# Designed miniproteins, single chains, continued (2): the designs that were tried, part 47

Each design is a single chain, and the fold is of that chain. pLDDT is the mean over its residues in the fold that is shown.

## One batch from the design tools (miniprotein)

Design m5615
Fold by ESMFold2-Fast:
Order: sequence, then C-alpha cells, then structure tokens
Structure m5615 (fold): chain A 67 residues (1-67)
Amino acid sequence: TEAEVAALKAEAERLLAEAERLRDVDPQRTMELLDRVSQIAVRLALLGEVETAEAFGARVRELAATL
C-alpha cells in the first residue's frame, strides 16, 4: 500500500542517517544498519518502487565503500 511504501522509505532514511553517524565509530553496527536498508530496498522493489529501491541500494553501496 501507499502507506506501507511511505513507512518503508522513512525507515530506510532513518537507518541511513544512523549509519552515517556511526560510520567512523562503529563499523560493525553501520554494516548491520546497511543490511537492514538493503532488505527494505528489496521490499520496495517488490511493491513496484524500483527506482526508489535502486536509489537506496546505491546509497548503501556508497556508504559501505567508505568503511
């Protein structure tokens, strides 16, 4: 549903912001948060939000590359 998509997007943004804060101080926790965002991106793609899912996937890969 549209409400489910909105909630998933909000959660992914929250997790990415937390991952960015923890990147230099807790790499293990950062990876756990990025894994959660990847799971959300897969669910968004299954709901038809492919472009949004690809954007979250790209942000996950970019942040992971800085660890």
Scores: mean pLDDT 86

Design m5616
Fold by ESMFold2-Fast:
Structure m5616 (fold): chain A 86 residues (1-86)
Amino acid sequence: MSAFERAVEEGKEIIKKALETSKDPLETVGLAIRLIGLFLDASRLPAEEQERVGREVLRGVEEAKKIKDPVEQLKAVVKALERALG
């Protein structure tokens, strides 16, 4: 499984956990839509750039796992993917 595919799977799990625990479902859905949109943008990149983005996002996921609040973890992963694409 590629680094990009692993990053997408980690993103799905973080979205699921954030939605299950969220006190503001509308805010959390907005963050989930943002993350999905960023992954769709990344999926249009050449394979080498997708793998670079995947590796950078996986590093961001490891850092985000230190955050106890699943919604704050989701925000951190969104920022990691935005940074990887910028």
Scores: mean pLDDT 87

Design m5617
Fold by ESMFold2-Fast:
Structure m5617 (fold): chain A 81 residues (1-81)
Amino acid sequence: ADELARLLIETEQIGAFTLMIAWLLEKLGKEEEAARIKERVRRLLAEARRAYEAGDLAALERVHREMEELLKEAKELLKKA
């Protein structure tokens, strides 16, 4: 299996779910928190694509972990909303 392609797809899926949570936060009046999360997802997706294009597995694994941490942060913010 292409491990780089798998990690990119997984990172993009986690990013999509994180954006969905940001949309919910925005609807609950947490517009500043939602905007911050959306910007961080955008940055991480750009980094993931660059790592994939470079064939940099270590960089893509790092970005994947950062996206997972961002999802956890978004979920905790949603619990407080």
Scores: mean pLDDT 88

Design m5618
Fold by ESMFold2-Fast:
Structure m5618 (fold): chain A 82 residues (1-82)
Amino acid sequence: DEFEKLLEEYRKALEKVRQLTEEANKIVADTSKEYEKLMAEADASTPEEGKALRQKANDLRKETGKKVKEMIDEAKKLLEEV
């Protein structure tokens, strides 16, 4: 019974970590698509317009990077508490 309860706690923690990881991966994939779009538009634009688009793409990646990092840090804490 004690061993079975420990296994259930462990499995619940792993499932939550898995869900957080999948969610983070989706956010990264979606941001990568928008980043590639903005960079392609920048390469097709004038140098001045391209600079503004590249700045927008970089800012988007930084914001998403912060969110994903927080999710990964939460997943790490869950694994350490098990």
Scores: mean pLDDT 82

Design m5619
Fold by ESMFold2-Fast:
Structure m5619 (fold): chain A 91 residues (1-91)
Amino acid sequence: SAAEKATEYIKELINSDEEERIKKAKETVEKMLELGLLSEEEAKWMLERIEKKDETVLALAERLGIALEDIEDPETQEIVDEILAALRALQ
């Protein structure tokens, strides 16, 4: 499930170098842009915040990365929409 994958990914992030965490978050943003789920301006805003080590944006990007592994699951799509709404509220 998405929740089990989230728990595993969080454990991996805790054990990863900060640079690797930032890299994974950036890859998630790029994938979201390719899928048309983010505008180019939203993706740029997220990438700038990730580079500045904004923990809120990093955490949301991490949750998106986990959700994107099961994007064809309707439950996962609802989670993606909720995370995107949270990100847009921060802008």
Scores: mean pLDDT 75

Design m5620
Fold by ESMFold2-Fast:
Structure m5620 (fold): chain A 92 residues (1-92)
Amino acid sequence: MEKLIEEAKKLITELVEKNKNNELTEEDEEKFVEELKKLILELAGASEEDLKEYERLRREGVPYEELTPKQQAIGDALELLLKMGLEIEKSF
């Protein structure tokens, strides 16, 4: 768990740094999104299939409490990464 959080911090820090320097390309954004997605799935202990189902249910307005434990874990991982990103951005 701690190693995955450390890896996420590195990726987010690199993204924020490139964005502030106007060096962020569309290719960089796509790469970072894909790497963060992998980290989310590992943190949640979930599969690509679980993530796809989570996204579908969220679009349909299904409340968090009605999600499966794995889908809730995906939501929790996303919130954790968002919170870390905001803290890192404030540090720059």
Scores: mean pLDDT 77

Design m5621
Fold by ESMFold2-Fast:
Structure m5621 (fold): chain A 87 residues (1-87)
Amino acid sequence: MIKEKIYEFTLKLLKQSAAQTIERLSQQDAERGKKYQQIVEQMSPLIEEKSRKAAEESIGKDYLEMWKIIVKISGEIVDEINAKLRA
């Protein structure tokens, strides 16, 4: 219920953010956009795991605390993708 909705919301947010970044990068350099997409696909299991963790940590939290958890986990994933893209 609440846990499942938070998981779905976090996954959707992360997938939308990744799609927007892929589109932007592809417009500048198609090869770079493709590399970013490949990194996101390789990290799919980690993204799912982190999204489940966000849902679990959000149980019993208010909306503001839940949002802070989602934002923090989303930032950690984006930072890791960017690190792999720069490597």
Scores: mean pLDDT 77

Design m5622
Fold by ESMFold2-Fast:
Structure m5622 (fold): chain A 96 residues (1-96)
Amino acid sequence: LGESWIVKRIQELLERALAGDKKAAEQLVKITENILKRFPNNPVAHLYRGLAYAALGEYDKAIEDFRKALENARKYFPDLVPEIEKALREVEEKKA
């Protein structure tokens, strides 16, 4: 999808999920899953689904999404790489 309103909704849900709103995290997972069904290599969708999984305590799923986001961001959207690397490190720390 990638519409402007979807980007704003994803950002809103991410901010709420990071603040501890588990319902926002669940909605963010659902929205990003729908994006990934159409665009399986979208690094932004993988990053945001990973962040939502991390907010839900699902660290293994978050790590998998961050790794996929990182691989695709390095090829197609390198500006995302530092943010993905930071998110991956934070989740690996919490799992350890």
Scores: mean pLDDT 83

Design m5623
Fold by ESMFold2-Fast:
Structure m5623 (fold): chain A 55 residues (1-55)
Amino acid sequence: MPVLEGTDELHAELERRSRAVLEEARAAGLSGDQVLQRLAEVSRRVVLEHIARQQ
């Protein structure tokens, strides 16, 4: 039974990428909605890559 211990890696990756997105958003003056859209896109890609790597 594969333990989803990859959640720790996933959290670290998401935190790293989301911090970069937030820094860029602050510099660009993006709205909260725009930030959320970018974060959703990044998190979706990271999760899909993680799942693909598990297979």
Scores: mean pLDDT 74

Design m5624
Fold by ESMFold2-Fast:
Structure m5624 (fold): chain A 67 residues (1-67)
Amino acid sequence: GSLAETLGRLAKRELLELGAPEELAEQVARLIEQGKPLPDELYEQLVKEVGEETAKNLRRVIEALAA
């Protein structure tokens, strides 16, 4: 929906501003937009690229939307 699309765009923008690769940011945005859960492998990449705190916050948002 519109909210999921907006949240996906905001997450992508934040990840790119934090120096995450375009591919990773795009993949996270698509998961949010589609209401899909975050895979463990992608969570590990988020921790590596943007830090544990940001990755945990994004996981909480994704889990809430995937319910």
Scores: mean pLDDT 82

Design m5625
Fold by ESMFold2-Fast:
Structure m5625 (fold): chain A 71 residues (1-71)
Amino acid sequence: MEEIERKAIEEGRRLMEEHSVDELVARVARIVSPEFVDRLRAAIAANPEHAKEYAELALAQALMLEELRRR
C-alpha cells in the first residue's frame, strides 16, 4: 500500500474516534470541491444509517488529496 494511502487511513480512523459525523463532513468541506460535499451530504440524507461509513470514506479521500498537495 502506498505511503499516502496508509497515512490517510490512519488519520481518518483517529478523526472518526474524536469527532461527530457533522464535524467530519465540515473538515472534508475544507479540502474537497463543493460538488463533492453536496453529493456526500445528499448520500448521508438518503441513508442516515450509513452516515458514519460515508463520512469515513470521504475523509480518507480528502486526507489523501491533502497529502498529495503537500508533495
Scores: mean pLDDT 74

Design m5626
Fold by ESMFold2-Fast:
Structure m5626 (fold): chain A 67 residues (1-67)
Amino acid sequence: SAADEAERERLLALLLSRGVSEEVAREAVDKAMANKDNPIAANQAVAEALLRSGDESLRESLELLLK
């Protein structure tokens, strides 16, 4: 649906802006969208991709997001 496509693009843009590679970002978005009815699993997929980018600035950004 258009809403699902908008959410995919939003998550992809977020991950790319945080330094995640396009390949890893697309994989994480696919996992999150597959788990949209389970927010814990969806959030874990996104967080895992952010951590896999391996940047110290990204760790700080993740701490601010998750608090």
Scores: mean pLDDT 74

Design m5627
Fold by ESMFold2-Fast:
Structure m5627 (fold): chain A 67 residues (1-67)
Amino acid sequence: VAEGAKEGALQGGGEVVEADETRAVVRFPRENTIAGTSAVAGIGMEGGEALVLPSSETEAEVTGRDA
């Protein structure tokens, strides 16, 4: 999940603020929030639940099931 989040951050132009094997929190600049949210959502669907905050937040949390 951590590596996937980093890849998603690069796609959306953001950065990984916290990453673990099963969970990652990615921060996106407001300009790239929508694109980054899409990438993060894909990762979540693979491993479980993904929390994305595109409306007023610039962070997205992804929870994977890779353990």
Scores: mean pLDDT 47

Design m5628
Fold by ESMFold2-Fast:
Order: sequence, then C-alpha cells, then structure tokens
Structure m5628 (fold): chain A 91 residues (1-91)
Amino acid sequence: MIDVKKAAEIVKEAVKEALKGKGEEASRKVREGLLEVGASKDVAEAAGQAVLLTGKGKVEEAAELVERTAKDAGEEELGKAVAEAILEAGK
C-alpha cells in the first residue's frame, strides 16, 4: 500500500526547497522518494515536474498536473494528498 502521508511530507519539503532556488535537486528527491513509498513511475515523474513548476511560481498548475496524472494512474488518493501538500507549501 502506498504511504500517502509520507509522500505528502516528502513533496511539502521539496516544494519549500524549490522555492529557495533548489528546484532541480528537490525534483530529483521527490521522484526518488515517491518511488520508495510505492508510487508509480508516472506519478513520481509528475510530482518532480510539479516541484519544478512550483519553483517558477506555477503552484496551481503544479497541483493540477499531479492530481490529473495520479487519477489516470489509479492513484487518486495519493494525487489529492500530494496536490494539497503542493498548494499548502507553495503559498
């Protein structure tokens, strides 16, 4: 079972780092971390891109990307939790 709570915490910390200008490193850490908690490759890659978008000020676009990708992958609960973490940390 995917550790949704741990995934949300990983994404929240990565978004904070991306806002400090460390977007590329934060994106890599999110991709690796989400794979470790059992997320699919597609969702992990979407979360990495979302962290980069958040660093560019595109917080809502980033959240929408992850939620849509996760829904398509059958991981809707994970997608919602990660999208909420992006919106919360990106403000």
Scores: mean pLDDT 84

Design m5629
Fold by ESMFold2-Fast:
Structure m5629 (fold): chain A 66 residues (1-66)
Amino acid sequence: MSEPLTEEEAERMIKVLDNAPEGGREAGSSVDQEKIEAAKEAIREAMRRGLSFDELSRLIEERVEK
């Protein structure tokens, strides 16, 4: 159903993550920054492996929560 992530889609998502905590959230901190970086790495990994958006969601949970 979902198509594999393209490099352009991955870059867009990374940019959203980079800007989201500043504009829309008040609970940002040093720990939050580490989670954001982990999510960015998960997006890049999913892009490299040609994973779908659904699989990316799992990677983010795994990398951010771990």
Scores: mean pLDDT 67

Design m5630
Fold by ESMFold2-Fast:
Structure m5630 (fold): chain A 79 residues (1-79)
Amino acid sequence: SERIELIQQAGALFAEARELAAQGRYEEALTLVREGSRLLVQAGYISEAQAERLIATLERLLAEGVPGEEAFARARATV
């Protein structure tokens, strides 16, 4: 199923993004989160508004110095 493939690809991108964020590589992590969020919207798993809220929340938390794992968990809670 194309939908399942998109969701799995998004999951892999988010996993890599978490590892990059743990290394302080926030711009690279955010690039992968944008790509993964786009795939989840294409899959109909989340709306465009939910994707934008996730990305904006994550960007803000990382900019405020919240650790990557906590930032990702809190951003996910907004969708």
Scores: mean pLDDT 87

Design m5631
Fold by ESMFold2-Fast:
Structure m5631 (fold): chain A 100 residues (1-100)
Amino acid sequence: KMEEIREKIKELLKEELEKRIEEHLKKNPDTPKEEIEEWKKEGLERIDGIIDELLSLSKEELEELLEEIDKYEKENASSLTENQRYQIEIAKKILELALS
């Protein structure tokens, strides 16, 4: 179960990273390919560390983070961009997986 949870979180973090890069390229199409490749490499290298940090949190800490994200989403619903809504959805899915 834990190994399966780690892999699911890893896939969500990879998807979020790719989406961030895509959105950056839409706004900054002239970004050098080398910078994008560096960003991908650095992001992928950090994913395992992020997962380890998330899975080291207590159930109470994970529930608190989920509640804080929910509160932020509700308080800022009218001002959130599509990209911010996507990031919130991914963060919630990751926290829910860590809580399972």
Scores: mean pLDDT 82

Design m5632
Fold by ESMFold2-Fast:
Structure m5632 (fold): chain A 64 residues (1-64)
Amino acid sequence: SGAEAGRKGAELIKQGRYEEALEYAREALKQGDNAAVALVGKTAVELGRYDLYDRVKLLALEVS
């Protein structure tokens, strides 16, 4: 589900596995789960990774 993908993405960001995290964010976005996508972005911001937050924002333009 989108929610499950968002949780996995957030965990992967905390582990430094950011490319895999963005793949899960893309899956959440395809499922229409905007809250799950926001969770991945928020986790990136909490870690000071604004570059990852920008990439999450760009996924919305790429998939939609």
Scores: mean pLDDT 80

Design m5633
Fold by ESMFold2-Fast:
Structure m5633 (fold): chain A 80 residues (1-80)
Amino acid sequence: MKEAMRKVLEELLESGAISQEIRDKAVAMLDEGASLEEVARFVVEEALREAGEDPAAHAAEAEANVQALLNKAQALVEAS
């Protein structure tokens, strides 16, 4: 599962959906033993901030995006 999240992060970086800075911090969180949900939430929140979104105004949408990211990791495990 951690390998799947790492692959998701690599794909997001390659597509330009996240910056290398976000990817590097997310990988460090995984190395420190953070859960997949914590890493997904970090990535979604930082991506929203980079896009100029107000995190307080978009809290519910951020939670939905966290779930979508976790679903992508699960699908990638099934495809591997």
Scores: mean pLDDT 76

Design m5634
Fold by ESMFold2-Fast:
Structure m5634 (fold): chain A 65 residues (1-65)
Amino acid sequence: MTEEVRQRLEEIKDKYEAGELSIDQAQEELRKLYDEVFSDPNVTMESLQLVSDAATWLEQKRAEQ
């Protein structure tokens, strides 16, 4: 779980930085991942922290626009 979350977050980040995803698209992908993690009964503190960190990163990018 945690490594899958981490890999998907890195993919979202890389695609956004490469211009493949707009900030709105990146937010939607992050929302989908958040819902997936939240729905998993095996959620860990690591997974929650990874998603939280990615949300902070994306909000900072949004604020820079």
Scores: mean pLDDT 78

Design m5635
Fold by ESMFold2-Fast:
Structure m5635 (fold): chain A 55 residues (1-55)
Amino acid sequence: HMVTLSKEGMEKVLEFLKKNYPEVVEEWLKTRRVESEDDLLDLIGAVVQKEKEEA
């Protein structure tokens, strides 16, 4: 599968993260914006790190 995220795809992923990890997303968005796929991947990385800490 090709990993090509459209703007719509990125928005959908961001909404998913906001719904399931609102605290992490809110804190991340205070200092950054989701302007590109790289930004979204960075946010996903932050969520994964938080989950790892909880586990």
Scores: mean pLDDT 74

Design m5636
Fold by ESMFold2-Fast:
Structure m5636 (fold): chain A 97 residues (1-97)
Amino acid sequence: HHHHMELEREVRRLAEELRKLQDKYNEIASKIKEAVDKGELTVTISDDYSYTYTAKSPELKELVDQYLKLKKEIDEITDRLVALGHEEALREAFRRG
């Protein structure tokens, strides 16, 4: 029972962090889209779903690297939030049993 307050605080913290990461991800995604539209960046997806990108500048390559890193961080936090949601649902089920 003393973990209930800790779980609530952790979910709130992760949700706030996810929101900030999503805002940054959307900002970088807009810049990548603009670079692709200008022909400064090309992205190809291989049959194994690996990404190959060709950038005209080191700055654009760094931007793509940041984008992929943010996506991984967002996926990791999302997975953790889903896991915490399942834990809370299991606790509610056990409360009614």
Scores: mean pLDDT 74

Design m5637
Fold by ESMFold2-Fast:
Structure m5637 (fold): chain A 65 residues (1-65)
Amino acid sequence: DILKQTAILMMKATATVYGVEAELREEGGQLRIYLRGEDEAKLRRTLEDIRPLAEIAGAPPPVAL
């Protein structure tokens, strides 16, 4: 639980640093991560940085919207 909570906080912090909007949704008992941003380079970097954190949180890889 502490690892999942830490990963969630780190994902939110990472998105904030890059100016990317992160939506974390509970869908059917599964945490899903959606990222939104107009800057493609920042969005791609955020996806890459969040991917291992999503794995720690027990979520599928993040998706860009």
Scores: mean pLDDT 83

Design m5638
Fold by ESMFold2-Fast:
Structure m5638 (fold): chain A 81 residues (1-81)
Amino acid sequence: MREELLRKKKEEAEKKRKEIKAIFDKNSAIVDASRAAGLAKAKELLASSPSKVPQMVGDTIRAIGDGVDAVLEARKKAEKE
C-alpha cells in the first residue's frame, strides 16, 4: 500500500506541475505582450504628441513591473509547493 500511495502522489504532483506551468506560460505571454505594446505606444506618442507621454510612460513601466512581480510570485509559490 505504501508503494501504491507513493506512485499516486508522484503522478498527482506531475499533473499539478503541468497545470501550474500552463498558468505560468500564460502569465509570461501577458507580460511580454504588455511590455512590447506599452513601450511601442509610448514611443509613438513621444514622437507625435508629448503632452500626455509622461503619464503613459509611468503607467507602462508600472504595468510591466506588476506583471513581472506577478510571474515571480507565481514561480516562487509553484516551487515551494
Scores: mean pLDDT 67

Design m5639
Fold by ESMFold2-Fast:
Structure m5639 (fold): chain A 88 residues (1-88)
Amino acid sequence: LAAELAALGARVRALGAQYRANPSEELEREAAELMVRIAELLLEAAGVEPPELEPTEEGLAEADRLLAAIRDDPAVRALLAEAQALIA
């Protein structure tokens, strides 16, 4: 799980670098898809069954709301720390 989250985070960073070099709507959509996937993994780590989130502005807003509710969960904090260490 931490390794998967780290890989997704690294891909988001790579897409961000690509977007700065050559902005495109396609890269924004790919980043949104990755952010939804990251949110689903974090919710699962907290023991919350993730809803079907769409890579849309509405879906990302819902993901952010759900993540805010679990951000202080010890399992989520431990997972994020482990994933951050892998991509540091």
Scores: mean pLDDT 74

Design m5640
Fold by ESMFold2-Fast:
Structure m5640 (fold): chain A 78 residues (1-78)
Amino acid sequence: SMADKAIETAEKLIEEAKKSKDPFEREVYLTLAYMILAMLERNKDKLTPEQQERIEKLKEEVDKLYAEIAPEVRAFDA
């Protein structure tokens, strides 16, 4: 399904963020993943329980990774 492909894309973006050493590059990957996951969450009624659980776990992972870089990136943007 299109939802499964979107979830897979978010997973790949998160993996790329984990491999990157550049804080800005990591933020770009995590932000793109978060936007995909947020869009899917808006359409929860169209998702299976398994897809919802997968999205929730990915959002937790993004939040953890983003917390490591967010203060540095936001200081630059400010």
Scores: mean pLDDT 79

Design m5641
Fold by ESMFold2-Fast:
Structure m5641 (fold): chain A 87 residues (1-87)
Amino acid sequence: MEEEFRERLRKLGFTDEEIEAILNADSVEEALKLIDQYFERRKKEKEELYAKLGIKPTPEQYVAEQLRLIGDRLEAELLVREYFEKK
């Protein structure tokens, strides 16, 4: 069962190190903080990349990107909640 959570977190873009840190956290609250840190980093990296390339996303592209980030974050939070409930 743990391997299923690892695979799903990898699909959301987490590294193996990040996945192990999340699954080995002392509490679900600690694991959720790690997820929040990951998505904050991902958002900043994307904004920096766009700034360096001179890319200005359209309002439609911006909304689509935000919805994807929110969806990925909710999926990760649900996965971690489920894992810690079964642990």
Scores: mean pLDDT 77

Design m5642
Fold by ESMFold2-Fast:
Structure m5642 (fold): chain A 84 residues (1-84)
Amino acid sequence: MAKEEEVRRKLEELRRKIEEGELSDEEIAEAEKELEAMMPELDPELQKEALELMMLMGVERLKRAVERTIERREKERELRRLLE
């Protein structure tokens, strides 16, 4: 179906945006929900692509969570130096 070609293009677009870091945490969460919702209706090949994208999004979110923790610790370090 033509819709499956559109889904394939959407998956490739999402992959590009993830690799370029263009997606916000909120946009990643929405994309994950969309992929989960469409997974049962996809061909096995597209299901594999969607699963790989969900894993990439999970890694990106984890990376951003770690970066936020580092930033928080750096700010705490600066505050402690001001109090010393």
Scores: mean pLDDT 77

Design m5643
Fold by ESMFold2-Fast:
Structure m5643 (fold): chain A 90 residues (1-90)
Amino acid sequence: SARFEALVAEARRLLRVLRVGYVPTLPAEYHEQFLQELQGVEQRLDQLAAQPPTEESLERLEKVIAEARQLLATLPPEVLAAAEARVAAE
């Protein structure tokens, strides 16, 4: 459905913003681990997108989006704006 596809697209967009905006703010020793965790979330999103939408899958997508937004909310506004602009240009 259009709503399900939009939520998957938004989740993928937020994961890209985390990669370009959030990961660089972490201590260098955590960069590789966090990038691997983002890859794991991307793989789970691929699996969710391959299956028929259910109430549970929609709730899981909304939770991923909410958690990503909470992490991004910890960034200085100028850092977040720059990361979102970079992702939008890709």
Scores: mean pLDDT 87

Design m5644
Fold by ESMFold2-Fast:
Structure m5644 (fold): chain A 101 residues (1-101)
Amino acid sequence: AKELAIEGGVAAGLGGIAVGVGKVTGDLETAQLGGKMAKEGGELAKKAGELAKNKKAIELGQKGYDGGLKGINAKTVDDAIKGASEGVKYASEAVNLVLES
């Protein structure tokens, strides 16, 4: 569980960096990459939550996945940043719950 949470945390952290770069540059592909990383982080955090039997971590990991997916599918920089940022936030919260358990 802890190893998957650490991997999810790294993915979410990299997603946050991509979101920041996307904001500064206005680059849609970079913002969408942030969404992809948030999706991966959320999926890993959800799996870690399942192994830890932490229902809140599972729910937040799913929200991280969903936010990341919205970022990937966004057609504008602003929508990609919004989806990716929500995904990063929830994936990171899910990771922290597993690591605190």
Scores: mean pLDDT 87

Design m5645
Fold by ESMFold2-Fast:
Structure m5645 (fold): chain A 89 residues (1-89)
Amino acid sequence: SKENLQRGIDNLEESLEALERRAEEAIAKRDLETLQQLLDGLRRAEPVLQQLREAAKNYPDLQERIEELEKRLKELKERIEEAIAELKK
């Protein structure tokens, strides 16, 4: 149902905000282990976004929200990968 999709998207948005905060803290603390764990978590989120995109085919407003989540997820992943690379130098 559309309500279930909205709830799923809301839950992912909350999870992503928490993940963004944890990543910023781990970068500030130069915590390589935590950054690697966060990166693995982000990679596992990609299939969930694909499932939501498929389910939202008839809901353009929800597709826009999913596309924004995909963009944020990609940007966060790139930031974490960059931080890991810097810490390994």
Scores: mean pLDDT 84

Design m5646
Fold by ESMFold2-Fast:
Structure m5646 (fold): chain A 87 residues (1-87)
Amino acid sequence: KKLKEEVIKALLELLEEMKKLGFIEFENEEEWKKVEEEIKKGVEKLFEDIKNNDYSSTTPAQLIKEGKIEEFKKLMLEKLEEAKKKL
């Protein structure tokens, strides 16, 4: 359960980084809270899927399963940078 908290924290830090880079702007505090809720729900579902081995073949799910939260965060930032280069 602690691992879920670390993944949520890492994703929230990624969102903060995206905001600083100007990728996203929230109109208000309520919109930010809604995104936080969706992240928490997404992480809960992801952990259910990992438990059922549905995501065992994907690199992000493997990193989460192994407790490599910093590597997971780095991979997500890398994907974000690649997306930025294509725009």
Scores: mean pLDDT 64

Design m5647
Fold by ESMFold2-Fast:
Structure m5647 (fold): chain A 98 residues (1-98)
Amino acid sequence: SKRLTKEQLEKLKKAVREAITEAHEKVQKGEMSVDEAAEFVKKKVEKYLVEEVGLSKEDAEQIAGMIAEVVKRGLEEGKSAEEIIKEAEELLEEVVGE
């Protein structure tokens, strides 16, 4: 698997945190369903991985899909944004960390 530098990983974690926080807030306000929120995070993360990190579309889609599954399950389980962010960051460290 392609590994990110520490700087790339920290910037990706920030982008993921921002996307999850926005999605969680919109679900709490009734502006998005859980499925819509997961898709929102997936698209934001995929775009970041392609445009800012320079990953292939296939690699970006796979990683973004894994993050979206964490978001969907966390929202379905009633987890806080911070709990979902922690799980997503742990997944990123395992999949793309050095």
Scores: mean pLDDT 86

Design m5648
Fold by ESMFold2-Fast:
Structure m5648 (fold): chain A 77 residues (1-77)
Amino acid sequence: SADEKEKLIKEFEEALRELEEAIKNKAPVSELLKIMGKIFELLGKLSKLADEKELSKLLARAEEVMEKLGKYLKEQA
């Protein structure tokens, strides 16, 4: 339903913000992996409800945050 899709999009954007905040606060890798798992679970649910254009925008947002995570993880190695 539209209501379920809107709720999942909000949860997805909140999870992305949570990941960005965790990176900024230098959270443990275990916490970062937990948040990543939540983001991928939400993307999986959204892939069944969102149209192609909406999915492309959500994926682009995820890619931006994943790039920040990748840079952070390289600094920890």
Scores: mean pLDDT 84

Design m5649
Fold by ESMFold2-Fast:
Structure m5649 (fold): chain A 65 residues (1-65)
Amino acid sequence: SDSELALQAVALIKQAEEAFRNGDYDKALSLLEQAEQLANQIKNPELRDAILKRVAELKEKIAAA
């Protein structure tokens, strides 16, 4: 379901944020790629776009680090 995909994607984003805080940028990027794959399976466009925006924001932080 969209809710299950969203919960899994958000959990991966939280793990990516933790990896980023620990300086593990490769792990953070890998987790964000997994979250992006799950988000792309979400059928609701507003929910999908919200999660993909969160992924993009974390990728921007990694690029700036």
Scores: mean pLDDT 89

Design m5650
Fold by ESMFold2-Fast:
Structure m5650 (fold): chain A 60 residues (1-60)
Amino acid sequence: SMSQIEQVRRQGEELKRRVLDEVDYFYAGEPEGVVEEMKRDATRRLEQWTQQRIQQILQQ
């Protein structure tokens, strides 16, 4: 399960990097403040997902 937790943490970090890159790509025409807010929201959601997934593993 520790190995599974490490895998989930790495997956979460990889997803975060990918999502941030995609936000930059797809929203390049948006005002900078809007793009930054979208990145912060995406980061927060991915961190929450990672933590919830870890908790699910710990409950098994």
Scores: mean pLDDT 80

